Designed miniproteins, single chains, continued (3). Designs and how they scored, part 45

Each design is a single chain, and the fold is of that chain. pLDDT is the mean over its residues in the fold that is shown.

## One batch from the design tools (miniprotein)

Design m9536
Fold by ESMFold2-Fast:
Structure m9536 (fold): chain A 81 residues (1-81)
Amino acid sequence: MKDSPETREKFKEILKLVAQGKIDEAAELIAKMLYEANVPEEDIPVVVRSIVTYLDNLVGLTPEERKKLEEKIIEAYKKLR
């Protein structure tokens, strides 16, 4: 659930990066947001899949871009933990 203007601004930046094909940068920002939200590691795969599905609905991603984004977010999150 969205509950802050700051989260919305970060999400706009993520959308811009994804639209520009900057998948690596977008993945790092998403991972940082999840880390700051204290999402447990066991929940990361399902949360990441939900986020990537939401982004795909907004900007349109290829199946390969979706998979790459999901994998990079999970890897970046594990490094932050």
Scores: mean pLDDT 77

Design m9537
Fold by ESMFold2-Fast:
Structure m9537 (fold): chain A 91 residues (1-91)
Amino acid sequence: SARRREAAEIARAAAELTRKAIEALKAGDERKAASYTAAVGILAAAASFIGDDETAELAARAARAVNAGDLEEAERAARELEERARELEAA
């Protein structure tokens, strides 16, 4: 369905931006990390708007982890978003 395709695109974009935010944090680039995290937050809102609460919750969790500097949680959230995107694309 179209909605499932949009959800997959959001999950994949959120995963990619979360990975970039993690790299920025590891490099000490706080401004770049904040920019990627803001984009992940926008994607969480977009997922919620289209009714995909699971993708929205994963993206919001990723953004919170990056904002907290919790690299382990951010990496876990990125992996869960990657898996979510794959599952949405595979169905």
Scores: mean pLDDT 88

Design m9538
Fold by ESMFold2-Fast:
Structure m9538 (fold): chain A 106 residues (1-106)
Amino acid sequence: SKAEQLVQDGIRDAESALRAARDAGDRESARLLEEAIKHLKDALEGKDPIKHLEEAIRLSERAARRLVEAAGQSSREMMTIYIGAAISAIGASFSAKKALEELKKE
């Protein structure tokens, strides 16, 4: 379905964000993204998809906020990595929100 494709897009973006957060050494943002990925995968398997998508959105948005804050406090070299991670985390949240919209259609 279109919702399943959007969840898959969200997983790809979250995995990209996770890799970048790990490269930056941001353990807490990485932890939030790992949990978001688990929720996206549960939603893809059809396990309480609305609940798991809402949780994935919350976690990925929290990770994105942390990564943006870290970018503002880091060196110029690290800022690029943090901003890239934040963009991917925002992408994961966006895709999960679009998947929720599709699931709420009659």
Scores: mean pLDDT 90

Design m9539
Fold by ESMFold2-Fast:
Structure m9539 (fold): chain A 100 residues (1-100)
Amino acid sequence: MSLEELTERAIEILEGMLNGEDVTEEANELIEEAAKEGRYEFARVLLYLYSLAQHHRARGASREEIARALIDALEHLLPTLSPETQAMVRRIIEHLRELL
């Protein structure tokens, strides 16, 4: 899977989570695919992101509250990431902002 395809799929899964869909299997599959391709940093970011989204959902947070929490968390992580992972994460942040 290309970087663009991985990022696009990550966004689809997040959108599903925000819309109340059970995308646990799809999320785990994407994390595994990223790791198998040697993209360990991105795989860790996805695991953290999806875990954080599920955590906020379980506590009854709204779609907008979850999106804001994810943006804040990703922006805080962004300067610690490789340039490749930063490019992917910036696209995810941009998409989340459009969902507000």
Scores: mean pLDDT 85

Design m9540
Fold by ESMFold2-Fast:
Structure m9540 (fold): chain A 65 residues (1-65)
Amino acid sequence: MEALREQAAKQAEAFAKGYAEKALAAGAEYAEVTRLSEDTFKTVFKYKGKEYTVVVSGEYFLEGL
């Protein structure tokens, strides 16, 4: 169902952006969100000299539906 996939993509984007905001609030030097596909997002942030990468997919949110 296309509507469920679109909702999952929005949830993935919101999660990635929320993670970036939380990282910056925790003292990260930078945080960037990159769209990798229609439903997959990557958050990259640097904290205390080390770079961290978090990838979130809309499929993760579809399993809860």
Scores: mean pLDDT 77

Design m9541
Fold by ESMFold2-Fast:
Parts: sequence; C-alpha cells; structure tokens
Structure m9541 (fold): chain A 79 residues (1-79)
Amino acid sequence: STAALEALRVRIAKAVYEAFPEPLGSRLAKRIASLTDERFRELLRGGLSAAELAELLNVPELSEEHARRLQEIIERVKA
C-alpha cells in the first residue's frame, strides 16, 4: 500500500541520515524522500551498482563503499 511504502521510506531516510557523516547523510536522506514511488521501488529491489545508485539518487560523488553501505542499511530496515 502507499501508506506502507511511505512508512518504509521515512524509516530508510532516517537510518541513512544517522549512518552517514554530514553532509552526505542529509543529502542522501533528502534524495530518498524526494524519489517518485517508482524510483523508490527501484532502490528497494537492490542489486544496484554505485554508478546506478549515484544516478538514481542524483549524488554523483557516491563511492563504491558508500553504495554498498547504503544498500546494506536498506536491507536491514526492510527486514
């Protein structure tokens, strides 16, 4: 449902904000909050490369290590 999807988005955005140093944490959280439902579902499917995540979130400075950690946080919050 839309309500469940939005609740999950809020939890992921908060977890990301808390896990990453500033200003990256705030930037990632704001980008996740601003994604369309379709693009947010792409993020939830996982298995994205750092380049694909950088494009999806419009954060071109996202490193391979940041991408891996971001996807790990998302899987943890989904569980």
Scores: mean pLDDT 86

Design m9542
Fold by ESMFold2-Fast:
Structure m9542 (fold): chain A 74 residues (1-74)
Amino acid sequence: TAKDEFLRKEAEKEIVHLKELLKTTTNPELKQQIQQSIDTLKTLLDNNADPKLILKQIEDASVLVLKHAVEKVT
């Protein structure tokens, strides 16, 4: 459906954003967490997972990115 296609595109965008963050990240623990999020999103997309699971994973990845960004600037 159109909504499922939209969510898939949002997941692809999140993967791109996480890859860009990975390039600028110097913290080894954060690099591992970002890589795990990328791998999980790719697996969900490859397996045509339930859109609700994809949405939750996008939300989890976004919260992780935001928390680490806030910690870095404060």
Scores: mean pLDDT 79

Design m9543
Fold by ESMFold2-Fast:
Structure m9543 (fold): chain A 108 residues (1-108)
Amino acid sequence: LSTLLNNLKSSSPAVRKAAAFAIAQRASEFSENELITAIKALNNLTKDKSAGVRRAVLNALADIYLKSSNNETKTLALTGLKSFLDDSDPVLRILAYMAINSLQKGIT
């Protein structure tokens, strides 16, 4: 996890995107404390200057929400997803709205 967290701070948007994707893909390998640390790091990237990085973070948060059974992890991921509702990119706002609706149990 430490290498992936360092990669989230890379000057390269491509490296930050890859790190967000890798964290989501490997979420099941992390302890609950490591996963909480990872989500907090991903939430710091919700306002990244690269729209591509922000989209990768949105996808990672949604994926981690689905994979986790921990309420704190789910709450932190949902908080990150909700921050995208105010994103400058209208596509990211729509994607966040759709993700939040899909993740909320009880959609009729």
Scores: mean pLDDT 79

Design m9544
Fold by ESMFold2-Fast:
Parts: sequence; C-alpha cells; structure tokens
Structure m9544 (fold): chain A 98 residues (1-98)
Amino acid sequence: AMSEKEQKILKQVTLLGQTELAKEALEIIEEHYKKNGKYPSSEELVSVMEEKWKDTEQEKLEKIRKQIEKNELSDEEIKKKEAEYNKLIAEIDAIQEK
C-alpha cells in the first residue's frame, strides 16, 4: 500500500499533469476553431492531443514527479491549482456542448 506521503505526491503530480493537459487542450481547441471555423469533436481533439503528446507525456509527468518529490506544493498552491484545473475543465465542457 502507498504511504500517506506517496499518496500526497501522486495527487499533486496528477493535478499538475491534468492542469497542463487541460491548458494544451484549450489551446488546440482555439487553434482548430481559428483555422477551420468550427470547434473540434472530442475524437478530433483526442487525435491531435495524442499526436502532440504521444512520445513526451510520460517524460513530462516524470519531470513533474521529480519536482514534487524535491519541493512539494503548499496547501495554498494546491488550492490554486485545483481552482485553475476546475476552471479549465468548465471551459472545455462549455465548448464541447456547442
């Protein structure tokens, strides 16, 4: 079983990774709209995300993990990142409903 410390690190790494992924998704959605005059489907978005991140996602997550293991986020930084992630997801959901 994971220790409480390992669980805390995993939660922070997941939060940072998901926040970065959500930011990239919004940028791809906006660029697709500007280029094609329409929002991408979920399938089109996933395809572009996979092409862009296919070989680098694990490397990015590993880099984030190493940073968190050396310098954990404060409770304030965690709350700020959770708020940022929730805002990004709400924006993506609003676009996907169009």
Scores: mean pLDDT 75

Design m9545
Fold by ESMFold2-Fast:
Structure m9545 (fold): chain A 79 residues (1-79)
Amino acid sequence: MSLEELAEKAEEIEARLSEEQIAQINAVAEEVGARGRAEGKSPLETLEETLRALVERGLLTEEEAELIREGLLLAHEAA
């Protein structure tokens, strides 16, 4: 999967999410991010826990979470 295909899929995900759901996603990311930093976890480990929490709360599917993970790994490799 290319970075362009991932961007297209990300737009589809965002388009189907309400503003309230996006706010919930941001709140979960902030909560998990703060906990990960307190526990000394790496940014990648914190990201994986955030994606898991979003799936468990029904905000993302497992397939969408994997897509986001792949996109972020690809962006990290390109940097």
Scores: mean pLDDT 74

Design m9546
Fold by ESMFold2-Fast:
Structure m9546 (fold): chain A 102 residues (1-102)
Amino acid sequence: MLEELREALREIASYVPKSQREDFAKLLEEIADVLREGRLPRAEDIKHLPAFIAAMVNLLSKGEEGLKLYQRFLVLLNSVTDREAAAEILREIAKELREQAK
């Protein structure tokens, strides 16, 4: 389950626009940090929300394959009840994205 969540996130990350990779990585790190504190992320806690929206619009514009990947991610994320484990995966993928954005 956790490995599948990590894989789905990596696949989604690969479809994020090049111009949005750094901001998307920051968004994932912000969400992971909030989850690790035992809180649910709110709009006020997420400073890079516009980058997330832009990335999702671009992912969906890739056609049904992008939509299918996004749906898979949501199913996996909702199946993980351990917020700490989910946060750790998000932070790991965010680091990979940040390095790729160099």
Scores: mean pLDDT 68

Design m9547
Fold by ESMFold2-Fast:
Structure m9547 (fold): chain A 95 residues (1-95)
Amino acid sequence: SAEETLRRAEELLEQGLKDEYEGAALNMRAALLLTDHVRQNSGLSEETKRRLLEAADRAGTAGVEQLNKQSKIGGERGAEARERLLAEMEAVLAA
């Protein structure tokens, strides 16, 4: 369910915010989990889709920020990951 997916993503985000080494990966996993749930479930209400995608955006942003903090070189890769996530979210909204 959407509620179950959101709960799992929130758990990953909480763990990611506390973990200096794995935080970026955990937050990106949360973003993908939420985005994939919207993509795979065409029957979701507009409000549920918005809630899940807003949560995905928050998790994706946190992940990118953590990548940027790890190194200056990570900033470019973080931006690419962010653009890829946004494109995936836009594709889901268009479907």
Scores: mean pLDDT 71

Design m9548
Fold by ESMFold2-Fast:
Structure m9548 (fold): chain A 69 residues (1-69)
Amino acid sequence: HMEEAVRRFRERALEALRKKAEKDPSYQKWLESPRAIVEGARAYFELQRENAKLEKLIKEIQDLLDKLS
């Protein structure tokens, strides 16, 4: 359902914003603002890009460990 997809995205966007605010206090002001969802969406997509980079690095490490076994 469309409503469920929107709800899950909103939850993940706000969670991404909270994690960003933990690292950078300047983002704390956005948690209670009307722009929280917008800034959360931005943080969410930033995390997706970082996760893709980490997945590539994890694969390289796993390949190296396989060679050492």
Scores: mean pLDDT 71

Design m9549
Fold by ESMFold2-Fast:
Structure m9549 (fold): chain A 108 residues (1-108)
Amino acid sequence: SSFREKAIELVREIGKFLKEKGYEKLAEEIEELLKEMEKPGVSEEEIIRNVGEVSRLLLGLAVEEIDSNPEVAEELLEFLRRIAELLKDINPELAEQLNKAIEALEKE
């Protein structure tokens, strides 16, 4: 599958996880980003931008949950690792920035 197809599938999985865990508002924000990614004619640059925004939202939630709900934080960090792996050949700078953010949170 293409980068776009893999990114859409991963973001959809993230949205489902957030909804199942009761993060209704964040799940709605992810769903809006998913809709932008699914539009006909969306460029790779726009897909990368939306994936970057998904990553920002997940990092914020992981920071919030790391002390009170470490199991959820661990699942969020796993999604972030999957995003970084997806980006490594497409945008290696963003992948490296994301991996460094993940490592910083794992040391807490």
Scores: mean pLDDT 88

Design m9550
Fold by ESMFold2-Fast:
Structure m9550 (fold): chain A 73 residues (1-73)
Amino acid sequence: MHMEEELKRQIEELRKHAIETATRVAERYREENRQELLAAGERLAGQVDPDFPPDAQIGLGAMAARGREAARA
C-alpha cells in the first residue's frame, strides 16, 4: 500500500462530502436569502476551486456568512 494512494482516496471522499453538504445548504438557503447568498458566493468564487459546482459555491457563501456571525456573537 502507498500513503499517497490512501491520502488521494481520503481527499476524494472529503471533497465529495463537502460538495454534497454545500449543495444541501445552498438549496435550503436559496429559498430564504437567494440574492444575498448569490452575491456572497460570487465573491468567494475567486478563492475556491474553479471546478466547484455553482450550487455548492452558493452554499459555501452561506456557510462562511454563518461562521462570521458566530465568531462575532
Scores: mean pLDDT 62

Design m9551
Fold by ESMFold2-Fast:
Structure m9551 (fold): chain A 97 residues (1-97)
Amino acid sequence: MKVVIVAPTEEEAAIAREVAEAHGFEVVAVLPSSTSPEELAETYKKNKADALIVVAPSSDPEVPYSVVVLPKSEYIEEYKEKLAELQDAIEAALAAR
């Protein structure tokens, strides 16, 4: 599965990338959180991505980052458990810093 990562800084992007690659995902692009929706959509399409990983700062001091994995609708049911495991693993890795 090919993924695009959106993160606030290169450091969070590097952690998300390492975890995604360890779980067997191919990271095809990394974008800053300042990326426009149009630029994000173009990058996603050009790279034929299957899922989007969004890392955002959280307002919860015990959970410093919110991570959302957004697959194509066709992959939601087939990869539901793997995508949930990836989301949890990235959140745990970011919190451990």
Scores: mean pLDDT 77

Design m9552
Fold by ESMFold2-Fast:
Structure m9552 (fold): chain A 58 residues (1-58)
Amino acid sequence: SMSDAEGYAESALEMIKEGKSGYAGGGVFADAETKEVLALGGGVGREAAKIANEKLKK
């Protein structure tokens, strides 16, 4: 759901903010070195990565 995607995006953003790289859940990977969120697959993961990356560009 959209709510699930937002939650995974928030988790990935928190990891990047803390300087941590790793799997954030929901098919989403956080890369703190590049400050980028990657979708590993699935609709929820793709939407979560999109939400997180849009916030990182602001």
Scores: mean pLDDT 81

Design m9553
Fold by ESMFold2-Fast:
Parts: sequence; C-alpha cells; structure tokens
Structure m9553 (fold): chain A 81 residues (1-81)
Amino acid sequence: ESEELLKKAEELAKEAEEAAKRGIEDPSVASQSAQTALEAAKEIEKLAEKASEEDREKLLRMAQRVRDALGEVQGFLLASS
C-alpha cells in the first residue's frame, strides 16, 4: 500500500539525513555517510516505481531531499580538503 511505501521512504530519508550529519561532524565517516545517502535515494526511487502517481511524486521529492543531503556532505568534504 502507498502508506507503507511512504513510511519506508521517510525512514530511509531520516537515516540518510542522520548519516549526512554524522559525516559533516566526523570527516572519517563522511565517505560511508555519502554511500548511505546514495543507497537511500536509490531505494526511495525504486519504491516510487510501485507507488500511485500522487505518492510517486512525494517519494521522488523525498529522494531529492536525500540527494540534497548527500550534496551537503560532498560539499563539506570538498571545502575541507
């Protein structure tokens, strides 16, 4: 059901955002945090394929949010390098 897909996507997005924050706080785990965010975005995009048209748009926005968090970690790494 779409509600289950949205809930799963939100859990993945929160985990990715938390990992991104850890990567910014500790550069030694930034690579792992970036990988976690990328995998979460891909998984949310995959969930969007199974969702209704309305929920698909919401899921794709969540995936973009995760990709934005990934960009923040990568930007921090570039700035600190």
Scores: mean pLDDT 79

Design m9554
Fold by ESMFold2-Fast:
Structure m9554 (fold): chain A 100 residues (1-100)
Amino acid sequence: ATLEEAERYEKLAEKYYEKGDYDNAIFWYIQAAEVYADVEGLNSPKALELLQKVLDILKEKNWQRGIELATAAIEAAKAGDREAYRANVEKLWLFLQFEK
């Protein structure tokens, strides 16, 4: 994946957010963060910034389970814990599709 792809995903997330499509906004912010993490490392400042945007959206919507999962993913990323990061991102994705 490329930084240009990450920038495209970030812009796409912003457009979905403007439309009130929070599920797709969160999805594309996560995709952008994953690309930055792949290029720069799991604790990439830009990846963490984008995950923080996800957390902020979840807080705006008061989606408590999403907040817990996004917070856990951010803390795992800061710790360099790839297994915990992946597990929490996967659970967050499942929450957005099936549980909210």
Scores: mean pLDDT 84

Design m9555
Fold by ESMFold2-Fast:
Structure m9555 (fold): chain A 86 residues (1-86)
Amino acid sequence: STPEEEKRARLLGLRAAILALVLGERDGADPELLARARELLPGIAAEAGVSLATVERLRAEVEALAPEEVERLAAELLAEQRELAA
């Protein structure tokens, strides 16, 4: 793996974690699972080299998306994950 691929993987992981948390909150997922996701998020952000302030901004951006835009984002992240795994 190249440094660029490794950075892409970490950023993808962070974006996927933020999206999963927002979708879980919208869909009324188990409060214990949501609490665990919130606890893990700072560590995922640190691995990606992203500040908590940037995480909060990214989360707010996802929360502001319409359901169809959220589905599009989910499809884009899944496609990027498949490319990275190939």
Scores: mean pLDDT 83

Design m9556
Fold by ESMFold2-Fast:
Order: structure tokens, then C-alpha cells, then sequence
Structure m9556 (fold): chain A 98 residues (1-98)
């Protein structure tokens, strides 16, 4: 299904983040991850999956919030990655429950 493909894309994003966290700044992680989620949001719009669109909109708002907190609190790339991984694991669970 479309949702299964989206979940697989999110899982690959988590794996990518784990692989590259030491090579990227906190700001680069936030920007790259936000861009990827925006592409998934656009795919959900094309599929007319309004519930998944809403979840991605909420996720982008949370990514923006985490980026602001990371800058204020001077989080490491590893701390940013851990917060994003948790956010995406929760997102996967929410999509599976739709």
C-alpha cells in the first residue's frame, strides 16, 4: 500500500541519519530531514491521503521546534538525531494505526 511505502521511506531516513550523524552539523541534519519529510508530504497530497498529510504537517512543525531548541540549547548532532529518531518512530506507529 502507499502507507507501507511511506513507512519504509521513514525507516530508511532513520538508517541514513544513524549512518551520517557524525558527518553532519545539527543544522544540516534538521534541514536535510525537513526536506525529506516535505517530499513525503507532497507524495501524500498526490495520493489524497488527508490523514497522512496531517501527520506530516504536524511532524514538520515538530522538526522546526526541535531545530530551534537545538540551536538555543546547543545540542550535539547525536542529541538532534536521537530526538528525530524518536519522533519518526512515533510517526510510524501513528501511520500504522490509521
Amino acid sequence: SFREKIIESIKKLIEWLRKHVKELSPGQIITLVGSHVTLLLMRAYLEKDEETVRLFQETLEEIDRLGEEARREKWSSEEVAERLEKLFEELIERIEEL
Scores: mean pLDDT 89

Design m9557
Fold by ESMFold2-Fast:
Structure m9557 (fold): chain A 78 residues (1-78)
Amino acid sequence: MEAEETIKKAREEIENYYKYFGSGPRSEEEEKLYKEALEKLEEAEKLVEKDPEKAIELAEKTKKDFLEGMKKLNIELS
């Protein structure tokens, strides 16, 4: 339950952040970063039953990596 909630929150934050900064033309790099983040969250979901601690760690790392990557790209655009 906790691992599933962590994954859901991470997904929501990633999706909201992507939409918020996607008001202009999206770069291929931004789309790739978003797709990779969603794929890693799917892997975390698969780990919930087998290793919930790893699922939480993966979800949190995926969110952090995505947000940092998007911030770097947005700094170049501003």
Scores: mean pLDDT 76

Design m9558
Fold by ESMFold2-Fast:
Structure m9558 (fold): chain A 93 residues (1-93)
Amino acid sequence: MSPLEEIMEELVEVAEKAAKEIEEGKFDEEELIDRLMEIREKAREELNEEELKLFEEAMEKVAQILQDLATGKISKEEFLEKVKKIKKEVLEK
């Protein structure tokens, strides 16, 4: 697996956990921010400039749809589909 694929998988796992915690009413925003910062630092060390740009754009998209989920604008199912689409767009053409 490429470094970009590994980092994108970690981002998806963090997003899916956050979605579950939001649904259960146990969401810890500070823990999410800390995990996202750890993934970002790893990305800065392991990715080239072009891959890092793709990852940063994916992070911004994930943050937006997490906000939409937290405010009830989208369902958990729609959120998970959008996260998978973001991963696919970063890792494919």
Scores: mean pLDDT 81

Design m9559
Fold by ESMFold2-Fast:
Structure m9559 (fold): chain A 63 residues (1-63)
Amino acid sequence: MDMQRLYEEAGRAGRLIRQLPEIPKEVWDLLKKGGEAVMKGDLRSAAEYFQQAAEKAEEALSK
């Protein structure tokens, strides 16, 4: 279900972002797009943006 995927990806992004000393602009831009997609009811795009934010946060943590 799109809603379940959204919760999973948003939760993952949130957990990774909390480990960063500061949130990179690229991650912030993806979070904003995800939030806008949620407000529009586009749960699929929201999940994709939060997944991308999580991936970028993971990359930042591995440096």
Scores: mean pLDDT 79

Design m9560
Fold by ESMFold2-Fast:
Formats: sequence, C-alpha cells, structure tokens
Structure m9560 (fold): chain A 82 residues (1-82)
Amino acid sequence: HMRERRLPEVETPTGKSLVYLVEIEAPDEEKYTYGAMVEDPELGISALAVVVVPKSMTDEEGLKLAEEAAQRLLDEARARAV
C-alpha cells in the first residue's frame, strides 16, 4: 500500500532537510503524499508533517508545503516547551 522514495536533499534556510516522498496507493490516484521532518537540535525535538497534494503540483511545491507544515508544528512545540 505504501511506497517510499528518497528525494535529493533539499537545502533550506535552516540547513539541509532530509525529505522523503511517501506514496500511498489509493483509489484516487490523482494525489501524491509528501512528508518533511524538521528538527530543533538544541531542544532535542523534531516535527514531521505529511501533506496530500494533486499530482499536477511539482515535487518542489509539494515538498515546500510539507516543510512549511512541519515548521509550523515545530514552532508550536517550541512554544509549548517554554
């Protein structure tokens, strides 16, 4: 049901992010799933976000949405840690 594809490392303003494309086989084959993980090494916390986007969207656009979602989750976790 699930397939993993490791995409090239994406350089971000915060450094290099390891991102993986996770394709979930579903009846609606018009969509892709993208995942991104971001870390705060000082707090020892990480956030993983998964977004579902139409296949017409580029890998770069899908990964950017996943990274932005992961960053929001990390920011929320940081706010709760203080």
Scores: mean pLDDT 61

Design m9561
Fold by ESMFold2-Fast:
Structure m9561 (fold): chain A 65 residues (1-65)
Amino acid sequence: ALEEARELLMKSVDYGMEAIGHAASATSDRRQPENAEKAEEHLKLTGEYNEKSNELDKKYQELLA
């Protein structure tokens, strides 16, 4: 239970870090209008990784409850 919760938390953090990486790329690309579509794709990936991180965090909280 506690050991599994810790692994779940670590995976959630890892997905969160990937989301931050994509968000940084999106903000950099948004400076040029020609790269607007690429920036939007990075923003979508940021959202997907954030959702995965949130789902793992939910499972982590469920194990603690």
Scores: mean pLDDT 77

Design m9562
Fold by ESMFold2-Fast:
Structure m9562 (fold): chain A 74 residues (1-74)
Amino acid sequence: SLEDAALELSRIGITYGPEFFERAIAVLEERGETRAARAARLLWQGRLDEVSLEDARRAVELFGDAAYEARLQA
């Protein structure tokens, strides 16, 4: 569900810190995952009405790896 996706993304954000969230979005954008990057940002902002379930699931699937990569860049 969108709520489950938002919760999962929030857990990743808590783990890595807010400063790594923007870096993780940049990693997704660099990879050409523009829809996933947009969905991650909207989910983080609590704007669930503007995110499709498909894009939300894709964002959660990719975000953990992107956040880890962003952490390594720091």
Scores: mean pLDDT 75

Design m9563
Fold by ESMFold2-Fast:
Structure m9563 (fold): chain A 98 residues (1-98)
Amino acid sequence: TIELPTSFNLEEYAQNLIDIGLPNMGRVILQDVIDTLIQTNASPQQISQAYHLLGQVYFKQGDYDTSIHYYNISLGLDPNNTDSRNNLDVVRRKLETL
């Protein structure tokens, strides 16, 4: 298990790991965070945001199908997650141009 860095913005932390060339580490950290949130009965909104960040990691890597999958999970947990909805639209547009 990876300790959740509560003093950092989780989105910024995940994006920084991708930017310095450690995207696999970002995915592992986010998956461990999601598992911890589920085990501690965190709110659907918190779990939704973690799946949103996982979707962003896959989008940044060019894995659009996996990115769409995780954004859909995020929206299933919190239909009001505007970040996941907006990013899902961006990924769908990218997929249409391939």
Scores: mean pLDDT 74

Design m9564
Fold by ESMFold2-Fast:
Structure m9564 (fold): chain A 62 residues (1-62)
Amino acid sequence: SNLDATLLAMLRKRGFSDALIAEVEAALPTLDERQRIALGALLQSPQASDASLRAFLARMLA
């Protein structure tokens, strides 16, 4: 979707690893729209880190 493409572009712009970006891309079809919006908000934060993104994915995929 357009939102998924935007989220992946944000991950690349933030400099996250290709491995982590691939993990997010694989998870995107399992996320609802609210979770996608929450991910977008996380990626807009200047404090977003690999640890915070991994914690988000662990929480969403539980």
Scores: mean pLDDT 81

Design m9565
Fold by ESMFold2-Fast:
Structure m9565 (fold): chain A 97 residues (1-97)
Amino acid sequence: MSKEEEEKKLVEEAVKLLDETIKLLDENYRRAKKLGKTPEMRGLAESMKKGRKSLEDSKEEALKSGTKETAEKAKKIGLTGLGLAEEGRKKLEEMEA
């Protein structure tokens, strides 16, 4: 694969991961807001919102730069965001139980 073709695919993969994770963080945010009468739920909503913003910023940077380095950084941020989304979902399930 050419370097340019490799970089394009890495950016596309990173953006896809970020988009999927942003959707999960937004879903958690909406659920936390619906439950959000407690400081704990407000804190969870803020955490999800901040995570989403970080991923949106990383997506913009990766798309603007189009480099392997920015794609790898975006993928790392996306994986961190996915972990945050999974932890948030578990906390929401516990609070709804």
Scores: mean pLDDT 84

Design m9566
Fold by ESMFold2-Fast:
Structure m9566 (fold): chain A 84 residues (1-84)
Amino acid sequence: KIEEIEKDILESASESGKEIAELQAKMLREVYEYVKEGKLEKAREVIRKWLEELEKLTGEKFSEEEREEIIEKLLTYVKNLLKE
């Protein structure tokens, strides 16, 4: 469920940034809709854009491996929710 993804991201990406987590949840909802429609490329774009915004907001760099892991984890999780 979307709430589960939201909480997972909140715990993973936010140390005290609830505003950032809210942006994550909103973005993941959009990803969920795109994956449901089979628009996987668009879903990946949404996640990648969001990660770029996080880098700008935090001033930290996510590794390419971390970005790809987050993208794949979120897509897999959403796909799993949809197929169940």
Scores: mean pLDDT 72

Design m9567
Fold by ESMFold2-Fast:
Structure m9567 (fold): chain A 62 residues (1-62)
Amino acid sequence: GPAAELAAQKERIAANAVAAIRAANPDVPESELEALRAQILAAPDLETADRLAVAAYNRYTS
């Protein structure tokens, strides 16, 4: 259903963001990546989840 689809898409966004950050900046602590994942999964919608992922990627790779 829609709620399960939203949850699955947020998990995909979180997994992709964490993988991209690890690849670009391997020195990021696992605790920070875990916190990012939790923030993305707690997002009310996919637009917010995507914005959080992009902002985190830019922060860790700039």
Scores: mean pLDDT 88

Design m9568
Fold by ESMFold2-Fast:
Structure m9568 (fold): chain A 61 residues (1-61)
Amino acid sequence: SDTSEAHDEMVDIVIEARERLQEKSGDKYRTFKEEELLEEIDRVLRERGREDLLELMRLAS
């Protein structure tokens, strides 16, 4: 219900998505394309059953 709680969850999801991308890339590639990051964020959201946060993120853009 509180927007700040949703924001905190999104921050954690973004961090997890970045860590997953860095692991896949072997840590040598610290640069991500926006599209690649957004795809990984979508995967993390779906795995957590938080697809509702995708709509919130879209509205915040």
Scores: mean pLDDT 70

Design m9569
Fold by ESMFold2-Fast:
Structure m9569 (fold): chain A 69 residues (1-69)
Amino acid sequence: MTPIELIEAAVKRGGGVLSKEEAVRLLQELGFSEEEARAIVDEFMRETGKERLSRTEALELLSRAGIPL
């Protein structure tokens, strides 16, 4: 699946938002280890002050992780 398809599936499961655990899983599905994924998500949530991510914020997370969209 494309990164956008993975985001759409994760957001749909979460009722319009991604929890931290869903965001970590999303990055793992894209090839990151659990440790790398948690570090990226923790830093993004710390910088944004968000505990749940919208679709737009999930796209920004993937861009920061170096994933082309």
Scores: mean pLDDT 79

